# Ledger of designs, part 73: designed miniproteins, single chains, continued (2)

Each design is a single chain, and the fold is of that chain. pLDDT is the mean over its residues in the fold that is shown.

## One batch from the design tools (miniprotein)

Design m6515
Fold by ESMFold2-Fast:
Structure m6515 (fold): chain A 98 residues (1-98)
Amino acid sequence: EVKELLEKAIESLKKAIDYAKQGNVDEAIKYATESLKLLAEAATLAHRRGDYEVAILTEQAARNADKAIQALKNGDVDTAIKYLEQSIKLAKEALEKA
């Protein structure tokens, strides 16, 4: 359940990076927003299970995804890609520990 949500979030983050690199900001925001929802759900579920390490890493991934969305809205695509990459790194670390 937590693993499935993290895997789906990572796939949405990868799509957000692909669209951002293509200059398709609207699709990048869409997939980054989808990843943020999945990460928030995964963090809530990890917290309920007492898996605080997974919850903290997933919350950090969500914060980076949110920063990426704000950067995309401001036209700072390069900064957004860096935040999306950091979000993937944190989400993968959470997945490894889940």
Scores: mean pLDDT 90

Design m6516
Fold by ESMFold2-Fast:
Structure m6516 (fold): chain A 109 residues (1-109)
Amino acid sequence: MVKEARDKLLDLIRKLDDALGLAEKVDEEVAKELREMREKAEKMRKEVVALAEEAKRDPSKEEELKKFLEEVKKEVEEMQERVDRITAEAEAILAARAAEEAARRAAAA
């Protein structure tokens, strides 16, 4: 459970970093949204680690940990869907810009 949540959050953070690189070239507002999502993912990752360490020392914290892991799973799924949409839109915009630039160069000989 803890390892799965940590791995999913690390995967999400990597995906956010990739998407941010694309979004910064396309839309500053979208880039800002991705930075906020990245901060949220990092905060959740730190909280998972901290609560997991507490649960090792105090069994009464196991229920709190389980509840938090369920919350993290839902948040990660929502953020992954949003990042996938942002990435697809950014790639489409960059491809369209590249095609327009290529057409302009061809017209200029």
Scores: mean pLDDT 83

Design m6517
Fold by ESMFold2-Fast:
Structure m6517 (fold): chain A 89 residues (1-89)
Amino acid sequence: MVTVTLTDLSAPVGEVEVTVTAQTDNGSPGVVSWVDVDTGALLKTETIPAGETTTISLTVQVDGKDKTIRAILNANGEVVEATATVTAV
């Protein structure tokens, strides 16, 4: 089983760090892809080690509008995803 967890947050205009917790327990390293759901843009990709819980962060620009971020974890063909909303305040 692989898991990815992302948490909703609120942020003022500027930069905010969005954090994902990812784990691959299937004996394979994973690839985490960060996607801006509103634009469809691929923002970042990172690799995580096999068998460990890893915390990865993405810096997101907040422009006074809500933003939805999706993290996709692929480990040996097993794909899981999580979504978080950054609510503008």
Scores: mean pLDDT 79

Design m6518
Fold by ESMFold2-Fast:
Structure m6518 (fold): chain A 100 residues (1-100)
Amino acid sequence: AKKKVEELKETFRRILEKLVEGFRRALEEEVPLSVEQILEMVEAFIHMIRSVLKIEIDSLGLPEELKKELLEEFEQLARRTLEELRRLAAEYRARQAAAA
């Protein structure tokens, strides 16, 4: 149903926004994990959520064309988020190098 699709989009967007915010806080709080380890964990989580979304979308019984469009939308959003996370990691490493 259209409402279920809109709820899935909003939930996914909010999860990704919280992941970016959590990543920024982890970098600021000097957690005992390396930036690379934190990035790998967050990337793995995004891949897991993407897999769950594919299953959920399949269960909705949507026409194949709409299903493809939704999957492409979610993959675009996930890709943009991964690029943002990698950019933040690179900027953090650059700041650490400049402070030495």
Scores: mean pLDDT 78

Design m6519
Fold by ESMFold2-Fast:
Structure m6519 (fold): chain A 59 residues (1-59)
Amino acid sequence: MEEIQAEQKKMQEEIFKMSEEIERLKKEGAPQSVIQEKREQMNQLLLDSQKKLAELEEK
């Protein structure tokens, strides 16, 4: 359980930081392509974290 909780917290922190970066880019008037790329990176990080959590739960 400790490892699962640590992984969830780390994932939430990374997702939060990416979300903040996306909002900052929007405020700076960054190109839509850059914003979309960051959103895709955030989605990929979510998928990777879900996979890792599933592996930890199956042990």
Scores: mean pLDDT 78

Design m6520
Fold by ESMFold2-Fast:
Structure m6520 (fold): chain A 91 residues (1-91)
Amino acid sequence: LSERERRILRILARSSTAVPLAEIARELGVSVSTVTRHVRRLEERGLVVYKKGRVLVNPHLDPEALLEQLERGEIRLEEMQVIRLIEEALK
């Protein structure tokens, strides 16, 4: 995950509800178009659900556990590893 993508996941993990793209853009200090591009990548990786300008962490994943692992440096979330975690979470 890029640093920007990690920051987006952190913002989403602090909220129990779907977050508007505009709110994420405000928190990051970037344009909505920049956030949309990162959110689309996270959606493609199955980490988030994106609908009608709002973003929610995939409820089949534990976002807090993912963030804790990233913060501890215990895991480098490479694309293959992310896919594996998603596959496990959806079973």
Scores: mean pLDDT 68

Design m6521
Fold by ESMFold2-Fast:
Structure m6521 (fold): chain A 67 residues (1-67)
Amino acid sequence: SRKELLLEWVIEQLRLVGDYVDQVLAVDREGAKTGDKAKQDAQVKQLDQEHQKKVKQLDDALQKKLA
């Protein structure tokens, strides 16, 4: 049903957010040890791009199931 598809989408979206937060915190922790701000900024930017791609894939999958 539409309700089940939307609930699955919400659960998967929360998992993606959780993974992203964990990865950003790991980069912040490493940055605190090394002091390499440029490397830290580059890694966060890459994580942002990867998260956006995963969100788009999830949205595209939902749209196909709703069609």
Scores: mean pLDDT 87

Design m6522
Fold by ESMFold2-Fast:
Structure m6522 (fold): chain A 68 residues (1-68)
Amino acid sequence: SMAELEKEIEEIEKELEKLGVRLVTEQNDVALGQEIGRRLKEARALKDLKERLKKLKELKSEVQNYLS
């Protein structure tokens, strides 16, 4: 449903925002923290919630792969 999609989007956005803050504050990775912030803004500009979720999941995967 739309409500479930919106909830999943909100949860992943919060995860990525917290991760960006931790990368800056705990690891001094300012460049990656700024990139996460920029890509979050781009995803939020998308009116199609399915495309927004897809972009957020892609960002999360890329960040997880970078940190592994």
Scores: mean pLDDT 84

Design m6523
Fold by ESMFold2-Fast:
Structure m6523 (fold): chain A 80 residues (1-80)
Amino acid sequence: SLVERFERWLEEMEERIARLEKLLADPNTPKRVKQLEAASLAAMELGLLIFLQGSDVPEELRKRAEELIARGRELENAVD
């Protein structure tokens, strides 16, 4: 279903956020690796925003998506 696909997308985004948090916390991670991961996360966020504009998703999932996008953007801004 569309809902199940969307839930999987949110799960993937949570995993990508956790990965970027781990990379940012490690002072030995090269800047280029942090930048590449942040850029990849930003692309996923854009796709999610486009989907939300045209889709009737449950309000709980919409709010969760918005919270994940906000968290992702905060982490992207923390990249040097």
Scores: mean pLDDT 85

Design m6524
Fold by ESMFold2-Fast:
Structure m6524 (fold): chain A 64 residues (1-64)
Amino acid sequence: TAGMDPLLSRAIRAIVEGAPLEEIEELLEELYRRSREAVAHVARVAENLGDERTAALARELLAR
């Protein structure tokens, strides 16, 4: 998607492709340091995909 942060794009790809949770967690922590809005977007994507673990992790980061 045009204008999307490369790190956000990588995080979404990892979720869609079923990457290990440890890899997704590392990507989300890096993304959180740069943009809370991007982490909120990832939470929404994970919820839409039914990935409750990733959605919960993203929401926990947003609560910090």
Scores: mean pLDDT 78

Design m6525
Fold by ESMFold2-Fast:
Formats: sequence, structure tokens, C-alpha cells
Structure m6525 (fold): chain A 105 residues (1-105)
Amino acid sequence: MIELSEEERIARFILVSSALPQLPLTDEEKAYLRKVLHELLFETDPEKIIEKAREVLERFPEVAGELAYMIARVAGLSDRDAYEIARTAEEKGPEEAVKKLEELL
């Protein structure tokens, strides 16, 4: 687990939320995801992070890689670990990505 300053957390949220407009989703779906990412930025319970990640990745399988990366980054994981989780979502599906996220939290 990486202990991030409030400034670093906000910077990561801005970085990942700037990618939301580029996703092939509706404005309502993007608004929902922005809310989820903001909630995860302040979540310290790994179980709650995993539960929300599973919900989101199962709901939006078409962008599971991008979402897995964004969730991992706001949860405090490194770019390298977030990328590996994203790749797992793309190659093996949402459940395997969630399992890898749980192992790295």
C-alpha cells in the first residue's frame, strides 16, 4: 500500500478523470464513473475498493482495461502495477483483474 499525500491523491484523480471524456460511454455513465473514482480516492478499506472495482468492471466490460487502470491509480498503486491490472482486465477479464488488484492492495 502506498501512503499518498492529499495533494498527490488529488493530482492522480485529475489525471484519471481527464481520461473519462475519451471513453466510448454516455454522459450519464461518465458522471457515474467520476463519482465512483472520487469516492475511491478517499476509501481506505481494501474490501470496499475491491467490491466497487468488481461492480464497475462487470458493468462496463468494453472499457474494463481503462477503468481498471484508473481505479488502481486512485487507490494509490504505481503506474506499473495499475498498467499490469489493466492488461489483466483486457486479456483475462474483470474477475482476474479484481483478484490482482486485491493482491496489490
Scores: mean pLDDT 78

Design m6526
Fold by ESMFold2-Fast:
Structure m6526 (fold): chain A 77 residues (1-77)
Amino acid sequence: MQQQVEQHQQQAVWSTLESVSYLSNGDLEGAKKALDRAEQHIEEARRAGASDEQIQQTRQQVDDLLARGLAIVAQAR
Protein backbone atom coordinates (compact mmCIF):
# COMPACT_ATOMS: atom_id res chain seq x y z
CA MET A 1 0.00 0.00 0.00
CA GLN A 2 2.75 2.44 -1.01
CA GLN A 3 0.19 4.83 -2.56
CA GLN A 4 -1.74 5.10 0.74
CA VAL A 5 1.52 5.72 2.65
CA GLU A 6 2.50 8.47 0.16
CA GLN A 7 -0.95 10.08 0.47
CA HIS A 8 -0.64 10.35 4.27
CA GLN A 9 2.95 11.64 3.97
CA GLN A 10 1.78 14.35 1.53
CA GLN A 11 -1.07 15.31 3.89
CA ALA A 12 1.43 15.66 6.76
CA VAL A 13 3.55 18.02 4.62
CA TRP A 14 0.45 20.04 3.62
CA SER A 15 -0.64 20.39 7.26
CA THR A 16 2.88 21.61 8.12
CA LEU A 17 2.70 24.25 5.36
CA GLU A 18 -0.70 25.28 6.77
CA SER A 19 0.96 25.64 10.19
CA VAL A 20 3.69 27.87 8.68
CA SER A 21 0.94 30.03 7.11
CA TYR A 22 -0.74 30.40 10.52
CA LEU A 23 2.61 31.30 12.14
CA SER A 24 3.26 33.99 9.51
CA ASN A 25 -0.15 35.52 10.43
CA GLY A 26 0.55 35.33 14.19
CA ASP A 27 -2.04 32.60 14.80
CA LEU A 28 -0.20 30.36 17.26
CA GLU A 29 -3.31 28.30 18.11
CA GLY A 30 -4.07 27.64 14.43
CA ALA A 31 -0.43 26.66 13.90
CA LYS A 32 -0.57 24.19 16.81
CA LYS A 33 -3.77 22.57 15.49
CA ALA A 34 -2.24 22.24 12.01
CA LEU A 35 0.87 20.57 13.51
CA ASP A 36 -1.40 18.19 15.46
CA ARG A 37 -3.02 17.24 12.12
CA ALA A 38 0.44 16.67 10.59
CA GLU A 39 1.27 14.26 13.46
CA GLN A 40 -2.06 12.45 12.92
CA HIS A 41 -1.21 11.95 9.22
CA ILE A 42 2.24 10.59 10.15
CA GLU A 43 0.56 8.03 12.45
CA GLU A 44 -1.92 7.15 9.66
CA ALA A 45 1.05 6.51 7.34
CA ARG A 46 2.52 4.18 10.01
CA ARG A 47 -0.80 2.30 10.26
CA ALA A 48 -0.90 2.04 6.45
CA GLY A 49 2.44 0.17 6.56
CA ALA A 50 5.09 2.89 6.35
CA SER A 51 8.54 1.74 7.49
CA ASP A 52 10.36 3.41 10.40
CA GLU A 53 12.68 4.98 7.80
CA GLN A 54 9.73 6.43 5.84
CA ILE A 55 8.24 7.83 9.06
CA GLN A 56 11.60 9.37 10.05
CA GLN A 57 12.01 10.90 6.55
CA THR A 58 8.51 12.43 6.76
CA ARG A 59 9.18 13.80 10.27
CA GLN A 60 12.47 15.26 9.01
CA GLN A 61 10.63 16.95 6.11
CA VAL A 62 8.05 18.35 8.56
CA ASP A 63 10.81 19.61 10.88
CA ASP A 64 12.76 21.15 7.96
CA LEU A 65 9.67 22.94 6.61
CA LEU A 66 8.74 24.24 10.07
CA ALA A 67 12.31 25.43 10.76
CA ARG A 68 12.45 27.18 7.36
CA GLY A 69 9.07 28.82 7.95
CA LEU A 70 10.07 29.99 11.44
CA ALA A 71 13.32 31.43 10.04
CA ILE A 72 11.38 33.41 7.41
CA VAL A 73 8.99 34.75 10.09
CA ALA A 74 11.94 35.71 12.33
CA GLN A 75 13.65 37.58 9.45
CA ALA A 76 10.40 39.51 8.76
CA ARG A 77 10.39 40.77 12.38
Scores: mean pLDDT 80

Design m6527
Fold by ESMFold2-Fast:
Order: structure tokens, then C-alpha cells, then sequence
Structure m6527 (fold): chain A 78 residues (1-78)
């Protein structure tokens, strides 16, 4: 189930125009509890902290919606 939620969130991020590297880093931070800062993601993806913050907010909203579609809260898949 958690793996299916991760796949759905990943595909939704790609559909929203987020690139594969950024989508994977956002998923690792959000769902896999990897201790990546927004500044580290910005450096790895060649963007700004503000852009990463916006993308993380979008990823969080998508993850919450996908979890809810599976009858779970976001906290239950983190």
C-alpha cells in the first residue's frame, strides 16, 4: 500500500511538470523520512529554496490527497 501511494504521488508530481530528480528527492524527504533540507534539494536540482518550498508544498498536498484516496492520512504513510 505505501509503495502504491509513493508510485501514485511520483506519477502525479511528473504530471504536474516536476522533473524526475526533483520528484524523487521530494518523495525521499516527504515519505521516506530522508533528512534532506530544502537548501540541499535546491543545490542538487539547480534551483532556489523558494522553488523547492513551493514544490514541497505541492508534493505534500498531492501526497495527502493520494493517501486519503487509499483511506489513510498523510501521517500514516510517513
Amino acid sequence: LVAAIKADVYNALLAAGIDELTANLLLAKLLDSVALSQAEIAALTGTSVATVAANLALATAIAAAVAAAHGLTLAQVQ
Scores: mean pLDDT 78

Design m6528
Fold by ESMFold2-Fast:
Structure m6528 (fold): chain A 68 residues (1-68)
Amino acid sequence: MPSPLERIQGLLDEAERLVDEGAPREEVLRQIVEAIRALNEHLDELSEEQRRELQARLGEVIERLAEQ
């Protein structure tokens, strides 16, 4: 079973891949929503550095999606 960190990283990796491939906004948003949900569910299980890095990645994906 993947750890919370691995699960969230996987969701962000997929969202980044979809943005890079020019996938439909709806598909990217679905991955972003899943990543936000997983991050919020597991905040207390993540270190401060891990939370900061994941939140930064999430913000970058959202910004890239907004530019499309």
Scores: mean pLDDT 82

Design m6529
Fold by ESMFold2-Fast:
Structure m6529 (fold): chain A 80 residues (1-80)
Amino acid sequence: SRKEIEELFEKKLEEIIEKIKANPDMSESEVEALLAKMTQEITAEAFKEFGNTEETRRFVSELVSKAKEKLDALLKEIKA
């Protein structure tokens, strides 16, 4: 279900946030690599569940945008 994909997304995002907090000297490129891997995994799972449809692509895009916004905000706080 969409809720299961959202829960998987939240779990993966939380794991990235905890890694950044545990290693605040992590580079922006390392954070981008973690986000890219998460994006690939969430995209694959969503396409497996719902198919490669316009609605599924939009849903994944919204989740990725939220993750990027939250990670960008966290990095600014750490670098401030």
Scores: mean pLDDT 82

Design m6530
Fold by ESMFold2-Fast:
Structure m6530 (fold): chain A 75 residues (1-75)
Amino acid sequence: SKTTKVIAVALAVVGAWIDEELYGRDRTEEMRAFLRELVDEETADKIVEIFEKYRKENPDKAALEVIKLVEEALS
């Protein structure tokens, strides 16, 4: 379902965020690969761009923009 895909994307982004903040691990490319299987390549690349743009400045805004993008892509 659309809801399941949104939740899966959110968990992938949060997981990558936690790995970077708590363990200093950059999982950006692993996240991109996972997202490409779950949505299309263009949408996955946009999600990664939002994550990179906001991860250091505004994580709450990144989460909201990712949710909106995935909802639009799955419409």
Scores: mean pLDDT 71

Design m6531
Fold by ESMFold2-Fast:
Structure m6531 (fold): chain A 59 residues (1-59)
Amino acid sequence: FQEKIEELIRKRHPDDPDTVTKEDAIEILKEVGASEETIERAKKELPEEVTLSQLLEKL
């Protein structure tokens, strides 16, 4: 699960995989099958630039 998220981040942002945009983070959560509750929480709580660790802690 965590490794799938890391792969999706690297695929979207290979030159700087340490951060993604909030939009990219939401799409990654949808792709890995996160619940609607998790996605809605992420939309409200994540900043516009999201670190890998911040994204992983929402799971």
Scores: mean pLDDT 71

Design m6532
Fold by ESMFold2-Fast:
Structure m6532 (fold): chain A 86 residues (1-86)
Amino acid sequence: MAEAVGYLEADDAEKAAERARQVPGVTRVEIVGPNLVKVTARADSPEEAIENVRRAAEAAGAKILGLVVTDLETRQSRIVYDSRPP
């Protein structure tokens, strides 16, 4: 089992969060700023967890600023995507 955490930049964080919550595999959505949403997704594989965060970003119309995936069995994490916030 794996968990992916993405930081999403959107014009409206509240609307982005509502859309992201509707994506299958998204387990948690947090508004961390007026234009920034933190999305947590889980799946059986790291690749599927990453894809669930990408689907959440697409549904929200948001840009991925950072994405980290963690294998919950090994507790190993890797950075999938990293960009500086604006």
Scores: mean pLDDT 80

Design m6533
Fold by ESMFold2-Fast:
Parts: sequence; structure tokens; C-alpha cells
Structure m6533 (fold): chain A 57 residues (1-57)
Amino acid sequence: GIVVTPNGMLGEELVARYPDAEEFDVYKDGKLIARLTPAQAAGVYFGPDVTVVVHLR
């Protein structure tokens, strides 16, 4: 997957950047806290304390 540090990015912007993404895995403090579909990711805000792994189709 593609590792992204959104650092204050709207999920809608992240999803638009990766239109072929199947899943967005959210990590905080090295722990997986959520696995989001593109629809779910578009509805959230990614702050400076999270890392996202983008899984392409």
C-alpha cells in the first residue's frame, strides 16, 4: 500500500487523490485503529497524529 501522512487533510481530498483505492487503513501511535472504505474515508478528517495506508484495487 501507499503510506500517506495526511497532516490535517479532509478525507474527501485524500479519496479524490486515490480514486482507485479500495481501502484506507488508519494508524495512530503505530496501531491500526480503522479500516475505511472510500465512502467512509470521504466523511472523516485525518489529523496530524495519524498515518494512512492506501490500498489500490
Scores: mean pLDDT 86

Design m6534
Fold by ESMFold2-Fast:
Structure m6534 (fold): chain A 110 residues (1-110)
Amino acid sequence: SDFLRGAATAVIAHFDELEILDPFKDRREEILAFFTRIVDAKEDTPEEKKMDEILKEVVKKVEEYMKENNITTFSEGQIESLALAALFYNNWDAEKALELVKKLLEKYNK
């Protein structure tokens, strides 16, 4: 789950500085504790492998949406952080997470 750990590291590093993550601030302690456990894990659990697969699927669809809508203002780390926070917030429902990410990309695309 190197991809999941990379995204989790980005969420931890940038949660308080990225305005696009502000909608998730009400669950800040839960989000940071959960992803800190993922980053600190010595071995991948089957659950973490499933989360890694879901995250990769959502990030791919987000990148396709950004390309189709000429959204170029966000870094890869910002997109991975946003997708992962949205997945956590929507109880790992990929479809709901994707719709929330699209809404936030449009709102914060300045």
Scores: mean pLDDT 84

Design m6535
Fold by ESMFold2-Fast:
Structure m6535 (fold): chain A 110 residues (1-110)
Amino acid sequence: MSIDELFEKTRKELIEEAEKMADELGASPEVKAGLIRTAENLVELARFYVKLFNASLDVAKETFEKVKELFRKHLPELIAAAERSPEDYRAAVQKLADEVEKIVVDNVKK
């Protein structure tokens, strides 16, 4: 498996999880679209650092798995925040993005 194949697999898995949880919690189509966009942005952020630091395939796999775990952990709060206000959603997305960037950078430095 290449890093690009791993990226595409992770992207699809995160989008599927976002769609399933959005449907289960009765989120609007607009909230679901926002979650999909957030998932894509996080995977692209991880891919950027993996490529920037020429991480090995094993480090890339570990990095993408950690991104998936963080997204799953934050997904209920992202949906709840979206239902409260655009400002709350933005804050929740920024918090998740900051945590993802930190774990990705720390992991690819290994």
Scores: mean pLDDT 85

Design m6536
Fold by ESMFold2-Fast:
Structure m6536 (fold): chain A 76 residues (1-76)
Amino acid sequence: SAEDVLKGFDLPTEYAPALTAAVEAVAKEFPDVPRDRLYLQAAVILRRLLEEEPDASLEELAERVRAELKAQLAAS
């Protein structure tokens, strides 16, 4: 689950909705990528964003994680 992934990265579980929204949006465009991989990559992005932009809203974080995750997959 998104909460379990966040716990694994030592991130607050309150960000689970943002992580889930980003991953599900990207999964629609990249259906062949395992969701577990998307969640792990999204959590890495989220951790960095929380260090850079601690005042960002859940909606802003979801959109930024979505955009960056999509860009990383498109470059592969």
Scores: mean pLDDT 85

Design m6537
Fold by ESMFold2-Fast:
Structure m6537 (fold): chain A 99 residues (1-99)
Amino acid sequence: MTPREKIMIEAADRIGEVVKKAVDEIVKEKGEEGGKLAQDMADEVNGLLSESVASGEIKAEEVAEVVKKYAEKAGMKEVGEKATKEILEIGEEARERIE
């Protein structure tokens, strides 16, 4: 594994953990109906994280927009804003380490 690949995988894992926490909060507050939105969000995010690792480019802004969109649909805007901030910080840190 190259140093760049390791940084990308570590960043994708950290972003995935932030998204998992947001999913868990949406499911806890909104139950089964929130669970559907949270699953759709997780599926889109996992696709973007896989593309980030495969391309060697962190798609943090795209992941943040997906999380914001689904959290707002679930009525959990505060959870979305918190996760978005953490995702963007992780993406910026990873880019600085690569560049």
Scores: mean pLDDT 82

Design m6538
Fold by ESMFold2-Fast:
Structure m6538 (fold): chain A 56 residues (1-56)
Amino acid sequence: SMGLKRQEAMQLEFEAERLEIEAKNASKLGDTERVDALNAQAEKLREEAKRLKEEL
């Protein structure tokens, strides 16, 4: 269902935004390892969402 893929993509984008906010907070604390890990996870989720949207 195209509707289910769109909803899944939106949820992945929401989770990516949450991780990006956490990365900004970790950056303010100087936790570079956490920043890198959170940004890497967010990027994976955004790429997955992009793939799902391209299938619509």
Scores: mean pLDDT 86

Design m6539
Fold by ESMFold2-Fast:
Structure m6539 (fold): chain A 100 residues (1-100)
Amino acid sequence: SEELAEESRRRREEARERLREEREDPERGEKRRKERIEEITKFLQTEEKLDEEKARKLAEAAIYYEYAVLTGDKEYAEKAAEYAEKAGVDKETVDRLRKA
């Protein structure tokens, strides 16, 4: 329980730090975001057996959803929804992502 709470806090702090870095240096932040998207894409291809195109779109959706939850910024929520929709995620789930 405490280990899971600590892991969740660490992941949120890491995500906030990544977003802060993107705001301070947009070019370097974009590069790091693309690297993280590639990591998630490879994970989804290997562990979930998804094709590269679908895995990449889901990775993009996951990153923007994380940013939306951290900031409350509706632009990030809309980007998360757009990538999820392009990945073939159902309308109900896509609509929920927009409300993040």
Scores: mean pLDDT 79

Design m6540
Fold by ESMFold2-Fast:
Structure m6540 (fold): chain A 93 residues (1-93)
Amino acid sequence: SKVEDLVVQATLAIIALAIGKKVSEPTDPEAAARLDEAGQRVSDAANAVEKDPSKAPGLIEALRQAAELARSLGLDETARVIEQVAKKIEELV
C-alpha cells in the first residue's frame, strides 16, 4: 500500500530527527529544539497526507527542510536518512 509505505518512510525520518535531537541536547539545546520543531512539522505533514494524498508536496518540503537543518548542524547521517526518505516519498506520489 502506498499509504503504508509513506507512513513507514515518514516514521523513519521522525526517528532520525529524534536521534539527532538526543545527540545534540547535551551541548547545543537550541539545535535540539530546532530539530524537535522539524520533527513536529514532519509529523503534522505526514498526518495531513494520510487524510489527503494531495498534501504530499508539503511533506516533501518539510522533509527537505529537516534534512537541510540536520546537515547545517553536522548531523550528516540524520540528513542522509531524511534525504532518502524525501526521495522515496516523491517516487510514491
Scores: mean pLDDT 87

Design m6541
Fold by ESMFold2-Fast:
Structure m6541 (fold): chain A 70 residues (1-70)
Amino acid sequence: MTEEEILKEARESGDELIEKVKKMTPEQIKAAIDAAEYSYELAKKSGNEKMAEIARDFLEKLRKIYEEKS
């Protein structure tokens, strides 16, 4: 699997998860945000800039959904 294929799968998985998150309660979304923040920190520490960008974008989408439901 190439880096491009891994990044594509990560984005597609993230988009699918975002659709599921839109149907969650605010409490469940908060838990998802905490998990996404942890993943973003790990991605930054790994030095993989593109993976960190995907993780950050996913985290920002979760935060936006949380604010809209709160």
Scores: mean pLDDT 77

Design m6542
Fold by ESMFold2-Fast:
Structure m6542 (fold): chain A 61 residues (1-61)
Amino acid sequence: GREEKLRRAVEIAKEALEELGKGRLSDAMAQTRKRLAEEGIKLSDEELIEAVIEAARELGA
């Protein structure tokens, strides 16, 4: 469901932030959107923003 998609987005966003740098939220959003699309997962822009912010928070940014 929606919660499973958001959790996956957070996990992908964490990987993107680790690759790009914890302060690069906009770049991490773009990379996360691309990777989610490859997995067939569609999220709203608002849900994607929430996932990236949560990923940064969990990484201690």
Scores: mean pLDDT 80

Design m6543
Fold by ESMFold2-Fast:
Structure m6543 (fold): chain A 81 residues (1-81)
Amino acid sequence: SAEAQKDALAAEALRHIGRARELIKNAKTKEQYEEAARHLDEAARLAEQAAALSTPEDAQLFRAVAEGARQRKRELLEEAE
C-alpha cells in the first residue's frame, strides 16, 4: 500500500516535470511559462510526499528532485521577466 502510493506519487511527479519541459520548449507566451512553473511546483510537492513514504536514503533522492524542481521554477520565472 505505502510502496504503491510512493511509486504513484513518484510517477506523477515525473509526469509534471515532463509536462513543464514540453511547455518550456514550446513556450510563446508568459502564461505558458507560468503554467510550466505550476507543474514544477506540483512535481516538488509530490516528490516531498514520496520522500515521506520512503527510507531515509531514498527520501534524500526524492528531496533532491523536489529541490531541483523548485530551483528550475525560480530560474524560469526570473528568465521570463
Scores: mean pLDDT 84

Design m6544
Fold by ESMFold2-Fast:
Structure m6544 (fold): chain A 81 residues (1-81)
Amino acid sequence: SASRTAAAGVLYVAAVTEGELAVEAAKRNKELGEKLLEGLEETAEAARELAEESTDEEAKEYAEKAYRAAKEGAEKVKELL
């Protein structure tokens, strides 16, 4: 559906941006990095749920990309903390 595809696409862009900002924040401020890591883990969970519930292939693909982006960002932040 257009609604789910739009939501998944927005979540993907948000996950990429959040991950990049969280990595930069963690390098400068560990406390802020820890807070942003919590946000990335929440984004990953939301993306995972959206991917599981999506019957539209395009929406599922974007949700899966969002999940991977959030997880990759979270992993990089954890290495910096």
Scores: mean pLDDT 85

Design m6545
Fold by ESMFold2-Fast:
Structure m6545 (fold): chain A 67 residues (1-67)
Amino acid sequence: SLEERKKRIEELVAEELARGHDPLRAKWIAFFYEVLMEYDGLPEEEARKRAEETADGLVRVFDELDK
C-alpha cells in the first residue's frame, strides 16, 4: 500500500541521515533506492549505488537551476 511504501521510505531516509547525508540528498537516495528495488528488481548493492548516482545527478541539476 501507499502507507507501507511511505513507512519504508521514511526508514530508508533515517538510515541515510545516519550515514551523514543531508536531508534532501537522503530523501532522493531513499526514493530512488525503493524504486530501483521494487520496479527494476535490482540487487540491494546495485540499487543503492544507482540511487546515490541518480540523487547526486539530480542535486547538481537543481543547483544549476538555482544559479
Scores: mean pLDDT 73

Design m6546
Fold by ESMFold2-Fast:
Structure m6546 (fold): chain A 67 residues (1-67)
Amino acid sequence: AVFNMDYVLDKDIRSGGDAGKSTDVRNTIAQMKKDKVTEATIVSSGSEESINALKKMLEDAGIKVVG
């Protein structure tokens, strides 16, 4: 299953914020883990550091980042 997180992730990362501090991002990842989502794509215009932090959060939850 592919989950499009563009609206939530792009907004938080675009502002230069830490995606891991967003309640919406954390809630979405927790829901994906409950739903046993195995793959996700990250689309963002934010910093590489924020993208890498989000990728690590997804991979730590057992979700593979495929884009």
Scores: mean pLDDT 61

Design m6547
Fold by ESMFold2-Fast:
Structure m6547 (fold): chain A 83 residues (1-83)
Amino acid sequence: TRPPDEKEIKLALAEIYRGIGNIDLKRGDYDGAVEAYEKALKIYKEVDPNYAEPYRDLAISYEKAGNTEKAEEYRKKADELEA
């Protein structure tokens, strides 16, 4: 068995941060959810830049946090990636 390469490790870390964001969102910690999803997105931009779901997660989290402008921005970015 070969150790995972850097890309595999980064993807696993991004999934962990996304999971933390999901938990925070369910707990009503919308600021914590935003922080976790932003960390996940930073990694996805390096290893899978066309992955739209982190942008959707951020849009929902910003909407729940009351930041409608950022929610719209991230929703548009997700739509562009899925177009």
Scores: mean pLDDT 85

Design m6548
Fold by ESMFold2-Fast:
Parts: sequence; structure tokens; C-alpha cells
Structure m6548 (fold): chain A 91 residues (1-91)
Amino acid sequence: FLSWWESLSEEEKEAIAKALRPAAEEWEAAGGTDEARMEAVARLAERFGDHETAREIREALKNGDLERAKELSLEAIRRVIEKIAEEVRKK
């Protein structure tokens, strides 16, 4: 992820930061539980059209599999960021 982030142009990084600012505020507002934070990530994924990953995160949370939910959440965040970068690149 960090190596991929370093490969992005300044314009791509700025677009990602701008697009994710509202989501970062929601993440902070979600509260102090890992479950609430991962639910916020599922909502972020849905907003960017990744309904399947959002469903999988919620299913892992329902099953009490916090490690899987965390891994899926990190992957969802990465995919959202990659999608934003790709959209900037196509402009």
C-alpha cells in the first residue's frame, strides 16, 4: 500500500485526500469501538459502489470474526483509494 501510494502523482494524492475527508470525519465520529469503525468502512465501500465488500465486512462482524473484518476493511479502503486514483487518471 505505502509503495503504491508513493507511486501516485501529486494530483492523484490531492484528489484522494479531498474525496476521503468526509469519510475520515465519519470514521472519527463512529466512536471508540472497532465494530463501529468497521461499519463506517462498510458504508464507505457502499458509497463507492463496492457493495460486495461491504456485505462481507458486515458478515464477518456478525460472526464475531474481528480479524477478518479488519482485513476486509483495510482492503475496502485500499480499493476505494485505487478507484479514486483511477478516476483522476481517466480525466
Scores: mean pLDDT 72

Design m6549
Fold by ESMFold2-Fast:
Structure m6549 (fold): chain A 100 residues (1-100)
Amino acid sequence: SSLVEEALKLLEEFKELVEEYSKEANVPQSVLDNQLSAIEELEKQLKENENNLEKQKEVIRGAYTLVALVLQEIETHYPEMKELQKRLREIGERLRELYR
């Protein structure tokens, strides 16, 4: 599914940004591992639902929510990380377009 392929690319970009953020903010390894595990679970759900468009859109909406929560954390605690915040917003908007 082209929708699944695009969503998986966005989740990969999201994982890269979470790793970059964690390094810059000195986030504990356990917190990073939990965030990466949440993203990997969404990737797994997309792959397991390749033939179910409704479920794919629900999972992508979940991904958008997770991006929004991470973005809110960064905006609140690391307001100076403007470029990273911008990149997360762009990923979030692209995810939103996929499930609408």
Scores: mean pLDDT 89

